# Designs tried in a protein design run: designed miniproteins, single chains, continued (2). Part 114

Each design is a single chain, and the fold is of that chain. pLDDT is the mean over its residues in the fold that is shown.

## One batch from the design tools (miniprotein)

Design m7952
Fold by ESMFold2-Fast:
Order: sequence, then structure tokens, then C-alpha cells
Structure m7952 (fold): chain A 73 residues (1-73)
Amino acid sequence: SLAEKYRAIVQALFDEVLKRNPNASEEEIQHARAREDELAAEVPEAIALYPKYESLMAPSEHSEFFKKQIAKL
């Protein structure tokens, strides 16, 4: 389904971003994962809602990196 495809893409993108940020704290990683799950749950609106999560996911440079990856969807 479209929802399953979107969730797989979002998870793969976040996994790649986290691999490129090995110095991210466990708290930052868990926070980013929580936002990833929220994005996956709201599939139809996920891309439009992503900017609202930027300041909540990680430090500004980290959230900007996540935003760039999600924008590729």
C-alpha cells in the first residue's frame, strides 16, 4: 500500500541520516524516532507537517538535515 511504502521510505531516510550523525545522543535519536513515527502515521499530511516538527526532533542543524532527507520523498 502507499502508506507502507511511505513508512519504509521515511524509515530508510531517517536510518541513513542517523548513520551520518554518529555523535547524536540517545535522547536526540529517540526524539527523532518519535517524530518519524508521527510522520509515518500521518501519511497523507506528513510532508506538509514536517516543518512543524523541525524544532522538536533534534538541534537545529540535525533537524535541517532530516528535513532535507524528507523533502526527497
Scores: mean pLDDT 54

Design m7953
Fold by ESMFold2-Fast:
Structure m7953 (fold): chain A 55 residues (1-55)
Amino acid sequence: MSLGEVTAEGLRLLAEIEPTLPAEQHARLAQLKRDVLSRDLAVAQAALEELRGLR
């Protein structure tokens, strides 16, 4: 998966899971959004896998 594909999938998952999680998890989601928008593919992929685990 390219960096752009990882970022797009991560942002899609963020939009899906954010309204399903309680407010105390939103700080974690904000950090994952930052990591998904990273220009480092390894950082973006790690954030995407964490988001998949939350779903």
Scores: mean pLDDT 79

Design m7954
Fold by ESMFold2-Fast:
Structure m7954 (fold): chain A 84 residues (1-84)
Amino acid sequence: KAKEEILIENAKTLYDEGFKAADEARASGDLERAVEIAQRTVDALNAIVKLAKKAGPKAYEFAKKMLDDAQTRLDELRAELEAA
């Protein structure tokens, strides 16, 4: 279904662009900004997961995996910020 394909692509784009920006902030030493960007990426992916539930199981499974990976990366960035 075309809606599932769009949601899968949106999830990929949100994850890739969000964590590219977060990694750039982290590389510059701005861990607070990296955490903020990662949190926004997680929030956006959570919204995609809710839409994907209505679209179909393939989009839902994919978006949920992207959200789970994004949450792990956010937790790693938070741990780095606490250690700094």
Scores: mean pLDDT 86

Design m7955
Fold by ESMFold2-Fast:
Structure m7955 (fold): chain A 65 residues (1-65)
Amino acid sequence: MESVELLRKGMEEEEKSKDAVKGLERIAAAAEILAESVDKERFGKLAEEARERAEELRKEEEEKA
């Protein structure tokens, strides 16, 4: 399986977890490292998507609190 697909599946699983924000932030960090060393376009886009999703979920949890 391609690394980008593995990270995509990781994002879906983390979104369903109790620590979704932390999980998505970890995926974003991993994708940023891979963007610098492997494929900037593919992994850079994934890193941005993961960061945006983490921020969205953080705002949703903040509204509940």
Scores: mean pLDDT 75

Design m7956
Fold by ESMFold2-Fast:
Structure m7956 (fold): chain A 71 residues (1-71)
Amino acid sequence: MRLTDEAARRLVESLLDLSRRFPEGEVVADISDDGVTIEVRMPDDTPEEQKEEARKLAEEASREINSLVLP
């Protein structure tokens, strides 16, 4: 896999947006030959609703960025 300039820009923007939205969470990006995976690791005591929102937004960001990468 190879990041395009557009994919790299979207990745940075997504990481910043998720970090601002979930300041108590750890935002992690894994970049491999199979693609980009974004994850927000919330503290165990975080409300379930907030954990679900973080998971959903991270999954959506991962899908968007993977649509912009080259093999």
Scores: mean pLDDT 80

Design m7957
Fold by ESMFold2-Fast:
Structure m7957 (fold): chain A 77 residues (1-77)
Amino acid sequence: SPADALRQQFAALFAEMERLIRQARATGDVDSARRQFGALARQAAQLIAQLPDPAARQQYLARLQGLVAEMEALAAA
């Protein structure tokens, strides 16, 4: 279903963003990871903006904001 496809797309985006955070921590190559992360974060934000359910938008936005905060904390270290 379209809802299942969208859920899988969010799961894949967030999993890749989490992978980039782990890679940045492991390698110290924060700049490269942050650039790739930025593209995924923008894609996630665009998909969140298209969600018709305000509660779902709030939940996904909160998760996205948490991942962004983790990446920015690594960049600031």
Scores: mean pLDDT 86

Design m7958
Fold by ESMFold2-Fast:
Structure m7958 (fold): chain A 100 residues (1-100)
Amino acid sequence: MKDAALAKLGQAGADYGATSGASLGTMGTSALTDPSLTPQYQQALQDNSDLMRQLGDLRKAAQDGTDDKTAELAAQGIALANAGTQALQTQADQMAEQQR
């Protein structure tokens, strides 16, 4: 059960990483047009950072005693979450430039 739970969490991380950039991009665009949405966008940025840390912990746990497949899934989740974070940084830079 423990190994199955880690594998499931690794897959969930990969799915989140793939979709987080698109979802957060939509929220950022909405915040540009409606300032009341800015706190929700900032919260989403924080939640993404917290998830990346959790995926790092999962990868370490998988490497310490699970299997290579679980470690690979966790690594994929981290890589996709990093891609989402880069998209967010690009969008934040564009928002800052428009506020100048």
Scores: mean pLDDT 58

Design m7959
Fold by ESMFold2-Fast:
Order: sequence, then C-alpha cells, then structure tokens
Structure m7959 (fold): chain A 86 residues (1-86)
Amino acid sequence: RKIILKEKAKTLEEQMKEFVDERERAEAQIQEAMEKYKKVLESGNLDEAEKYKREATLFEARATAAEANVDYLKSEYETLKEEIEK
C-alpha cells in the first residue's frame, strides 16, 4: 500500500515539475515577445508589434493554466503525503 502511494507521489512530483517547466518556458516566451514588441514599436512596424503583443497574451494564458495545474497537483500531493504518514 505505502509503495503504491509513494509511486503516486513520485508521479505527481514529475507532473508538477513538467507544469513548472511549462510555466517557466511560457514566462520566458512572454519576456521575449515583449522585448520584440518594444523593438518593433521603435522601428514603427505596428502590424508586427501587434503580432508580438498577441503572442505575449497567449503565453500569459499558458502560464496561468500551468500555474493552476501546479496548484491542483500540489493539493493532491499533500493529500497523498497525509495518507503515507498514516
């Protein structure tokens, strides 16, 4: 029983790491898109600037979704920890 719970905890830790990595990638992509947005605005290409602004918005949504998944998995992990300690 404890072996099965430990394996589930390990799986949750691995899934949390994947979503943390996803959030960090999305945050890096937001920064890159916003840097490109600023540079393109300075060059006067409004159409290209709008493209990078939209990309930043999409990555923001992705980061938010990844964070929600981490929070959910963390809650599940704490529940499994309580069961392992029993």
Scores: mean pLDDT 82

Design m7960
Fold by ESMFold2-Fast:
Structure m7960 (fold): chain A 83 residues (1-83)
Amino acid sequence: LEETARLLTELGRLIDEEANGPSEATRARIREIAARLGLTDADVDGLLDAVKNNSDELPQSLLERLRALHERGREELLRRAQA
């Protein structure tokens, strides 16, 4: 979905913002966008913990979900480009 690709881009931007300046408002927005992408609260908590601990390793389950969402976004963009 084009919306899915856009939401993934926005999520990445918010994660960078949280890394540079942690705020409750940024975390709330991350959870809102993640919910729209079908991510669980556990996925978001794992991501936020990785950011907080300056960890380069995300939980594999979260990485699998993000890869699946990215692939769906790519498929939807292709479908719309062909229309």
Scores: mean pLDDT 66

Design m7961
Fold by ESMFold2-Fast:
Structure m7961 (fold): chain A 66 residues (1-66)
Amino acid sequence: GVEEAARKVAELTGLSREKAERAVRLALELAKEGLSGKEAAERVAEELGLTKKQAAAAVEYAAKYA
């Protein structure tokens, strides 16, 4: 679920669990809107002020666990 994805993102990127959860939830929303993983990662980075690496992890683990 989202909580599991957020935990993995936090462990890999050093984000707080709260920020990781927000990033994962946004990544899932963007995927439902039809954005590609790359497009979703760029949007997550821009909207939440994350690095490209942090945003990419959020997209990857959202797809895997949620």
Scores: mean pLDDT 85

Design m7962
Fold by ESMFold2-Fast:
Structure m7962 (fold): chain A 64 residues (1-64)
Amino acid sequence: MVDERDVLVALGEIYLGLGNIDEKKGNTEGAIESYEKARELYRQAGPEFDDLVKEAEEKIEKLK
């Protein structure tokens, strides 16, 4: 049985990838939105994913 947390992490990885694509295209707003969504999904997954939350936060901070 797939844990709901595994689904949240997988979705977070998808949004992180979308943010990377937007960043490479110079779409800073789109990249930030995708990274913020990834951050939120990782936060919902739980405290064991704090490292992933921090990674997304660092990407957002670099683009601001």
Scores: mean pLDDT 82

Design m7963
Fold by ESMFold2-Fast:
Structure m7963 (fold): chain A 92 residues (1-92)
Amino acid sequence: SAAKHKEKMEKLLEELKKAVAAGVAEEEIVELYKEAVRELAKALGLERAGELALEAIDMLAEARRRGEDIAAVREEFDERYREEGLRIEKEV
């Protein structure tokens, strides 16, 4: 059921918000995000779009690890995948 998958994703997003507020390590935050994206992709039947979203998250995690400008990385991804309607979430 799509409704049940959306409820599960909502719970994972709430856990992600709590982890961010608590200052949890970057890797833990990325894993929670990936799990939420996988659930969304399954619920919507958009597995390819989910895979591209996971690539975006990996790019952000790598940029944070290297101390790069996260906003610039997000903008680059949004431009590259504009036609596919994918955007990196700005409110993490």
Scores: mean pLDDT 58

Design m7964
Fold by ESMFold2-Fast:
Order: C-alpha cells, then sequence, then structure tokens
Structure m7964 (fold): chain A 59 residues (1-59)
C-alpha cells in the first residue's frame, strides 16, 4: 500500500472508531502524533481538520 493510501486508511479507521465510541479524541490525537513528523503541510492540515471535526462532535 502506498504511504498516502495508508494514511487515508488510518484517518478513516480512527474516525470510524471514534464514531463507534471505541476511541476518544485524545486517543485519536495520540495515534496521529506518531505520523505527523513524516507528513507534508497539506497532509497535516487534512488531519487537523479531522481532529477539529471530532472535537466539535465531542463537545
Amino acid sequence: MSPLARLARLAGDLRAAFEAGELSVEEVEARLESVYPDLSPAQRAGLEELLTGLRAEAA
């Protein structure tokens, strides 16, 4: 699997787990933290948008 496809799958899996109540926003953030240094600014922006959406839903 390409790095981009792997990142997209990770983001999708984490969002689905959060929506299912399996992970908190903090747990999603922790899992994404390990990949942040290897991401382009555009990819980081996409993940930050995901986290912003999850935080809004959790509030």
Scores: mean pLDDT 71

Design m7965
Fold by ESMFold2-Fast:
Formats: sequence, C-alpha cells, structure tokens
Structure m7965 (fold): chain A 54 residues (1-54)
Amino acid sequence: AEERKKRIEEIVKNGDKKASIDLADEIFGLRELVSQATPEEKAAYEKAREEAAK
C-alpha cells in the first residue's frame, strides 16, 4: 500500500505538475491503485491534483 502511494508521488514529481498528473492517469495501474480501497493512496493522488491547480 505505501509502496503504491510513493509511486504516485514520484511520478508527479518527475515532470510538470500538470504533465505529471496526466502521466499518472495515463498509467492505468495508478488509477486502479487509487480506485482500490485505500484512502491513503487516494489522498496522495488528490494532493497531487490540488498542487497542479495552484
């Protein structure tokens, strides 16, 4: 679970804020990880989107 959360964060950090979000979405695996019943993983993804909006 924590490993998956770190993967999401790492992908977001790799590129532009918006581009990183698109990259995470393009990797369907990440979307499935977020869809799974883990609020911590969802929080990491939502946090990344919120930062991109700023």
Scores: mean pLDDT 58

Design m7966
Fold by ESMFold2-Fast:
Structure m7966 (fold): chain A 101 residues (1-101)
Amino acid sequence: AESSAEALRAAARRLLAEVGLEAPTAEAVVEALASNKFSADEALLLYQAALALTRAEGGDLGEIAARLAAAFRKQGHDGLAAAAEEIAAGTGTSAAFLKRL
């Protein structure tokens, strides 16, 4: 729970506070991603990335989350934490990142 996990949790808290999204919306997205083969922790990271992209680019949170989930299934889950961290840091939230997916 040290270092990387704590840093990701801090980044997640910052993203949620910055966007001001309601908790029920967050829970629905996390549940949808978890039911699609991700662990709860991985689903939370995907939700955080989707939230940041929705804030930066606009659009539907659920659709963005679905695209991220599909991309990470192809690439594997190894990059999920790094991708969420980049988005939280404001380096991966651009339209260019979304278009890679």
Scores: mean pLDDT 52

Design m7967
Fold by ESMFold2-Fast:
Structure m7967 (fold): chain A 68 residues (1-68)
Amino acid sequence: HMEEEVLTTFDPSLSDEEAEAKIKEVRDKLREWLKKQGVPEDEINKFVEEAEKGLREKLDEARKAYQA
């Protein structure tokens, strides 16, 4: 259900608290998935941090587009 949670994170109708909770959940699941794939911890941390920032930026863009 990773893809569904990512899609939900981009929903501009979500509250800030709901969006933050979904971003954190996706981040944690992504981290666990990368560990299972054998990605080194240092690379996992960098990738997860960039993915989290990207999700936050895309959510903000979606909200601005929804209001336009």
Scores: mean pLDDT 71

Design m7968
Fold by ESMFold2-Fast:
Structure m7968 (fold): chain A 85 residues (1-85)
Amino acid sequence: MEENKKEIKKHIKEGKLFPDSLKLSEEAQQKRDELLQIMNKDIEAMREALEKDESLSPDVKEDLLNGVRESFEAMIRTLGYIETV
């Protein structure tokens, strides 16, 4: 995977626009959008589950939701960065 991305980057750097380079970028954007939808769905499901859990304090519930959201955001950002290299 990384080797393939390196080859695409090398072709661009050499002035040889790979025929599918733009197509791969479009597929990468689609995958990022799919990950954003999964993230939002998982956060919403977790929120609903936490609202039903009366054993946890509201502060703990908020901290857990924020932690999960930040983790997903960091993951999506990292995947976006890797896809461009």
Scores: mean pLDDT 62

Design m7969
Fold by ESMFold2-Fast:
Structure m7969 (fold): chain A 73 residues (1-73)
Amino acid sequence: SASEEKKKEEELKESIIKEIESAKENIKKQRPDLKDEEIEELIKEMQEKFKKAKSIDEVQQIVADMVDKIDSL
């Protein structure tokens, strides 16, 4: 139904906003050696992937992949 689709869209948007905010803080804590410009670039890559995400599960997968990438840097 239209109501259910609207709810999923709103939940997805809220999830994305929260993950972006959390990612900025977590990256700074995990990798304090990274420059602000490098952190901003990582966040920008996440935002581009989030634009293609169709579900909260996909958002969580993108976050997990980013955490793994940061651990490898």
Scores: mean pLDDT 77

Design m7970
Fold by ESMFold2-Fast:
Structure m7970 (fold): chain A 80 residues (1-80)
Amino acid sequence: SHMMELEEKIRKLEEELKELTNQAIELSKQLVAALKKRDATGGDAAEVQKVQDILNQVTETNLKIVAVQREIAELKKELY
């Protein structure tokens, strides 16, 4: 049924959201570690670049989280 297909799609998106949230938590831990290493090296260029790379990944992951949250919200409006 259409309702069961929507519920299945929402379930898969909620699983994707959980995975993206776990990735964001891991990136936050990596960012803290990279910032400490950058500061300990006095702003070494390689460590500054690692911080920038992680910040870019954080931005991309957060944009994906927002997109998935919006899709879940729209699908839930169709159910209710």
Scores: mean pLDDT 89

Design m7971
Fold by ESMFold2-Fast:
Parts: structure tokens; C-alpha cells; sequence
Structure m7971 (fold): chain A 68 residues (1-68)
């Protein structure tokens, strides 16, 4: 789903050291999200980043595509 890929993208950006503010701006400008929706996606990405490495996130994307 679109939301799954956005959450994984946000988790990746957090792990690479991007600020919360820059991530929100990216979601709004690049993906056309409202500020409220961008903040919701960032919260989900923060939770994912706490339990996953960048390599784990790459594997999640691969596994999600295989499920389709």
C-alpha cells in the first residue's frame, strides 16, 4: 500500500539522521500530504525505526512486494 512505503521511507530517513521537521516538509512537498497526515506517518515511521535497521527496512520492502 502507499502508506506502507511512506512509513518505510520515513523510518529510513530517521535512521539516516534527518530531522522530524525536514521529514514532514518532504512528505508534504513530495507526496502532497497534509501536515496532519504527514505527522501521523512520521509517528509510525518513528516506531518502525526503533525496531529496524536500514537492512531490515530493505528486507521488509522486498517481502511486501513478494506478498503481492
Amino acid sequence: SREFYLVVEVASMILEGMSREDIIDHLMSTHGLSEEKAREIVKKGEELAKTHTLEDLAQLVFDHAERS
Scores: mean pLDDT 83

Design m7972
Fold by ESMFold2-Fast:
Formats: sequence, C-alpha cells, structure tokens
Structure m7972 (fold): chain A 68 residues (1-68)
Amino acid sequence: EAARQSALAAARAEYDGELARVITEGEKRMKEASKESFEKWMEAGREYKARVDQLEAERDARIAALEA
C-alpha cells in the first residue's frame, strides 16, 4: 500500500507540474499570438484548451490504473 500511495502521489505531482507548465506556455503563446492577429490568438486559445483537456484525461487514466 505504501508503494501504491507513493506512486499515486508521484503521478498527481507530475501531472500538477505538467498542467502548470501547459497553463504558463498556453498563456504566453496566446499573449504573443494576440500581437500578430485575432485569428492566431483564437487558434492559440483552442490549442491551449485542447492540451489542458488531453492532459487532464491522461492524468485521470493514470490515476485510475494505479487505483485499480
């Protein structure tokens, strides 16, 4: 159980770190894109949302596998 709890804590910490990185990167790209055009800003926003959604799904799947 201790090894499983450590693995769960590590997985959560890893995905929390990845999520923070994706948020920081997405916000930076959107800010830079807004200087170029509205269309690029909208595209950057869609990519940012897609990356967050994908990462959350991967995190949830990993945690579910560890809890099984």
Scores: mean pLDDT 80

Design m7973
Fold by ESMFold2-Fast:
Structure m7973 (fold): chain A 80 residues (1-80)
Amino acid sequence: SEEEIMKKMKEELYKLAPDNEELHDIVDHLYKEFLAGRVTGAQVIAALRTYVEDLLARGEISEEQAEAMLKVLDEAEKEL
């Protein structure tokens, strides 16, 4: 289901940045908006992709973390 895909995506992102509270807060917020029916899974993935790219551009995450996170987002998008 779309809900299971989004939940797996959330869990995988948490594993890639376990100590990044700001990332967890944004991911959790978007996941709750998705569960409430206010945004689509595709909209959540698009927002998270933009956020990851912004974090990388500002040097707040490593290139390796950004690549791994974007891969998680790409796999979730393919399953939607």
Scores: mean pLDDT 86

Design m7974
Fold by ESMFold2-Fast:
Structure m7974 (fold): chain A 75 residues (1-75)
Amino acid sequence: SMEEKRKKLIDEYVKYLMEKARERSKQILEEVKRNVEKLNSDQLNQYMNELAKKTLEEIKRLTKEINEKLKKELG
């Protein structure tokens, strides 16, 4: 049924987002490790704020991609 198809796609959507969140968390940790030793406290604070902004932008991009995928799969 269409309801079963939608539920399956939503489950795949959640799985995909969780996987992307894990990948992004790893990238953030590596980026922080590389930069913490190079930056003073003011620079570090600015860097962390910019990193947070970029992370929100990435989440928005992923949401858009998933919406397009769902539109394609559901008709």
Scores: mean pLDDT 76

Design m7975
Fold by ESMFold2-Fast:
Structure m7975 (fold): chain A 68 residues (1-68)
Amino acid sequence: GNAAGNGAAASHDLGKLNGGKVDRDELLATLRAGGMSEAEVAAVAAALPAARIVSTQEAVDAALRAGL
């Protein structure tokens, strides 16, 4: 019974990804919340640059390097 939601949260997530930049800590937290294992999250974190903000391309490259 949740037919009244405007999907603002989903639009926000897509907007962040489409904006070409994602906060590194927020990305890792989202992966954990999405059911990714600590080992998979650690692999993505190790593949990401040490910068606080990463691009969507850097996030994708990190996931590919982590074997995702």
Scores: mean pLDDT 70

Design m7976
Fold by ESMFold2-Fast:
Structure m7976 (fold): chain A 64 residues (1-64)
Amino acid sequence: AKVFGKEVDGYSDEELRALLQSHEEVRFVDLSNVAMSRIVGLAQELGYQMEVDAEERAITLRRP
């Protein structure tokens, strides 16, 4: 799944957890610094694999 940073700002943490649990892989793009910190925190909380793409301001999370 692909999710834009502006959509992340509209999601609660519960909604983001549900989204991540519904997909094997989610790619977040166009992330603000705040959204990026939030996604990193959720990845660490859930134990998901994280791949950072600095040029796209993107983070890909994969289910363990």
Scores: mean pLDDT 81

Design m7977
Fold by ESMFold2-Fast:
Structure m7977 (fold): chain A 94 residues (1-94)
Amino acid sequence: SSEVNSLVSKSVGLTIRMIGAILDGDKELAKESSIRLADTIKQGVDLTSDPKLLQDLYNLAKLMAEKVSKELGKDDPAAKKLEEAAKYAEEKLK
């Protein structure tokens, strides 16, 4: 649907913003972008029943959680929210 496509585009944009913030050493923007990405992924999970898209959202959340954990620390709230988004997608895949 157009709503799902919009959320996918938003997820891509937030991922680019998050990675850019990490490369620039902007930890505040990295945290904000990560939280928004996690929320957007959860919204995408709620709106889709496509197993391929659910797998992509799971993979995105998992990879971004790993990157944020390495940069900001595994106990950072942003890393935890991305891990929660990954688990949320994984649960819907089961």
Scores: mean pLDDT 88

Design m7978
Fold by ESMFold2-Fast:
Structure m7978 (fold): chain A 80 residues (1-80)
Amino acid sequence: GEKLKEEAKKIAEEVVEAARKLKEGEISFEEFAKKVAEAGKRAAEILAKASPETKEEIEKILKEAEEEVKKLVEEALKKA
């Protein structure tokens, strides 16, 4: 469903934003880890509710966010 895809995009945006804040020194690694854990729980919930076709689209959204987060976290580690 459309609402599950919307929620996946919000989760993706929130985790990327948290990674940016980590890179900029606005939040601690501990706070970032909490945000990622919360996002992971929400992602698991929407995936459990999704049809196979919707699940594939959600997984794509989340994988794209994961790649961006990895880049931002690597940059944060270089600045720390």
Scores: mean pLDDT 82

Design m7979
Fold by ESMFold2-Fast:
Structure m7979 (fold): chain A 82 residues (1-82)
Amino acid sequence: SSARQKFLERLGKLNVLVAQLSNYIYTDKERAEEIVKELTDFLGDEELAKGIYEAIKNKDRFALLKELQKARDLIKEKVAAG
């Protein structure tokens, strides 16, 4: 139950960061860059965070789904590792 709770909490944070990035990506470049840094720190993967940013910026739904699946898998692995 503890590992499942941590996984769901981290998925919630991922969803919040992606939603915030979507809100600011075209309206506030500085805030969008701050959110990308927060995603990088949260995921521990700069390329993945940049991939999410580019997919949202380009309105590429398939690329975004692919990058979000990688992010979810990474969160799952980190929770399983302790």
Scores: mean pLDDT 87

Design m7980
Fold by ESMFold2-Fast:
Structure m7980 (fold): chain A 71 residues (1-71)
Amino acid sequence: MSPEEREKQRARIEAESMLGLARMALTVSRKESPEVQQEVIDRIRARVDEFIAEHPELAEEVRRELDRILG
């Protein structure tokens, strides 16, 4: 409702899209070598860290969801 709330909602949608793509990448990489799987995980973590640097207010919820995705 407030401008701040709308900006936070937009950031959450971006986070959901990013994490959705991460889940797809991990699923596709399941048949690859352990080394390739680790490279995919490292890239996902780097992207998440970059997002958190831009949106520190979402850091805790994004990291929690990433941990759930990575298992």
Scores: mean pLDDT 81

Design m7981
Fold by ESMFold2-Fast:
Structure m7981 (fold): chain A 67 residues (1-67)
Amino acid sequence: LTPEEIEALATVAAALKQFGVFDSVDEAVAYALSRLDHLDTIRAEAETLKGKVDPETFEAVRAALEA
């Protein structure tokens, strides 16, 4: 995964955690990773969510994706 792909995945996963779709960062990350075949859709979703995601949640998800 490129850094840009990780950032897009982290944005979508963080939003799902923030909206209460998942109760843990790990669950949100697992869902985002299940959509790797749909990176174009993930990028489009991430663009819509820019500026609406909590920075602390974003960094937690990004760190989990890099681990």
Scores: mean pLDDT 78

Design m7982
Fold by ESMFold2-Fast:
Structure m7982 (fold): chain A 117 residues (1-117)
Amino acid sequence: SLPSAEEMILKLTTRILKEGNKRLPPELQLSDEEIEEVAKIAVDAILEETPDWDFSKENREKARKKAIEKVKEFLREKHPDLSDEQIELLAENIAETALYVAEFVRTGKFPEPLKPK
């Protein structure tokens, strides 16, 4: 059977995050298992705030904020060695990646800020 949009979003987000993680300084690198967990946390948060494929500016901002908050909570628990600034940077990147992938997969279009004119 064809994968669901949700399953495709999770798989693509996880793949992009794993690839990005390899390019980070060693002290900021997450394990593959941790990347899978934060990808799921971020994707779930985004899908909860974008019901019926509603990627309005308001829903996108709510989704981004919720994803950042939940990812930060996970990172603080698993990596107490990371600074608040490092956690913020990682959480923002994870949330933005998940939001980008979710909008692209569900709409079949590039997100508006990155859409070629």
Scores: mean pLDDT 82

Design m7983
Fold by ESMFold2-Fast:
Structure m7983 (fold): chain A 95 residues (1-95)
Amino acid sequence: EKEKEILKQLLEAMIKYLNDRLEKTTDPAKKRALQRVIDILKELIEKGEYTLENLLKRIDEAIAASPDPAEQATLREVKEQIEEWYKAVKEKLKK
């Protein structure tokens, strides 16, 4: 369905953006956080689960599982960016 295709394209665009950030990142904790979100996005694409709720749940689980405050901080920053991207897509769909 059209909405699923748009959300899939959004997740694919997020992966591209996060891979670019990962290549420019030298801090190991930030690399782990970025790679974790990329892995979550790939899993969700494979499962056909494109909802914001499922994505945020998986990121919150990753934050809770991380013992590293720097990794947690980067995961939280990426979570906020994802919420902004979904909001932008929702506004376009409301047109």
Scores: mean pLDDT 84

Design m7984
Fold by ESMFold2-Fast:
Structure m7984 (fold): chain A 78 residues (1-78)
Amino acid sequence: DKELEERLKKAIEEGIEEVEKNPEKKVVKEVDGITIEVELAYGKKGLKGVKITLTRKDGTVDEGGLLLPKEVEKAKKE
């Protein structure tokens, strides 16, 4: 369902923005019974990123991570 995918993407993007503004807080959002948790994590070479945990209504847990937009911009700067 494209609508569910877009809603999940938007909730994840909003969670990342909230973590970037307040890295000490874990952000929790819910979309169609799916719990989205976004928290600060550290990637390779100590670059700041986020850990994203999706918990579905059936209890299935999916985990992923990505660099914060500000840290990606720092890594690409000339």
Scores: mean pLDDT 69

Design m7985
Fold by ESMFold2-Fast:
Structure m7985 (fold): chain A 91 residues (1-91)
Amino acid sequence: SDELLARAREALREARELVRELERLIREGRPVSVEEAIGRALRAIGLAFEAELLIRLGGDDEEVRELAEEARREAERALELAMELLRRAAG
């Protein structure tokens, strides 16, 4: 559906933006609080879960499925980066 396609595009955009922000924070060595790191990890988890739902709801819609699968990969990368920030904040 057009709504699922629009949501899949938005999920991919949001996941990519989160990856870029997290990569910038890590590259700059900017200190973050444990609370800020947890917030970003929860955001990444939410985006990954939304992408999984979009994959399932997209069914045989190849464009929705491909965008949602890419959004899931980007969200998983964002979670890895957020967990790295959390380790740095906690240790």
Scores: mean pLDDT 88

Design m7986
Fold by ESMFold2-Fast:
Structure m7986 (fold): chain A 61 residues (1-61)
Amino acid sequence: TQAVVDALTKVPGVGPALAEMLAFLGVDALRELAGTDSLGRVTGLSRETLEAVRATLDALE
């Protein structure tokens, strides 16, 4: 959804294109992927940025 894109774009280190890509996976799939090394390996994001992504997803209902 657009709300997920908007929320992820606000995370430092996550640009609009990456936010759209992550939102395409859906919140549930993204949470599952973020719980593994896979998201960091695919995106090249730092641990700090990945933790911010997880926190952002946890704030979405």
Scores: mean pLDDT 70

Design m7987
Fold by ESMFold2-Fast:
Structure m7987 (fold): chain A 107 residues (1-107)
Amino acid sequence: MFEEFVAAVEAGDYKKATRIFIEAQIAGDFETVEEMAKYLRERALAGDPAAREVIEALLRPTGAGAEHADDEERALEAAVRAMAEVLGIPEEEAREMLEKLLATDEK
């Protein structure tokens, strides 16, 4: 699973990498999910645009599932934290980036 994820990121297959990550989350393999997140963080810090695109794709589906107000606020807080950790930026900056991503989908 993790090796397939790394190979997909290196090949630039963002959709495949995103799918492997989601499958790991569904399987409940949080250890593998954390290793994949660390890998994305290292690549993003190295300036790899592929890693950043995967991170953005992963955050979009996660935010789409909240129906309750409590779940929505908690989901936003979790997404801000995840983005800050994955991108290695302050939570304040992560929140601004996430607001822009959620507010403007496409023209």
Scores: mean pLDDT 64

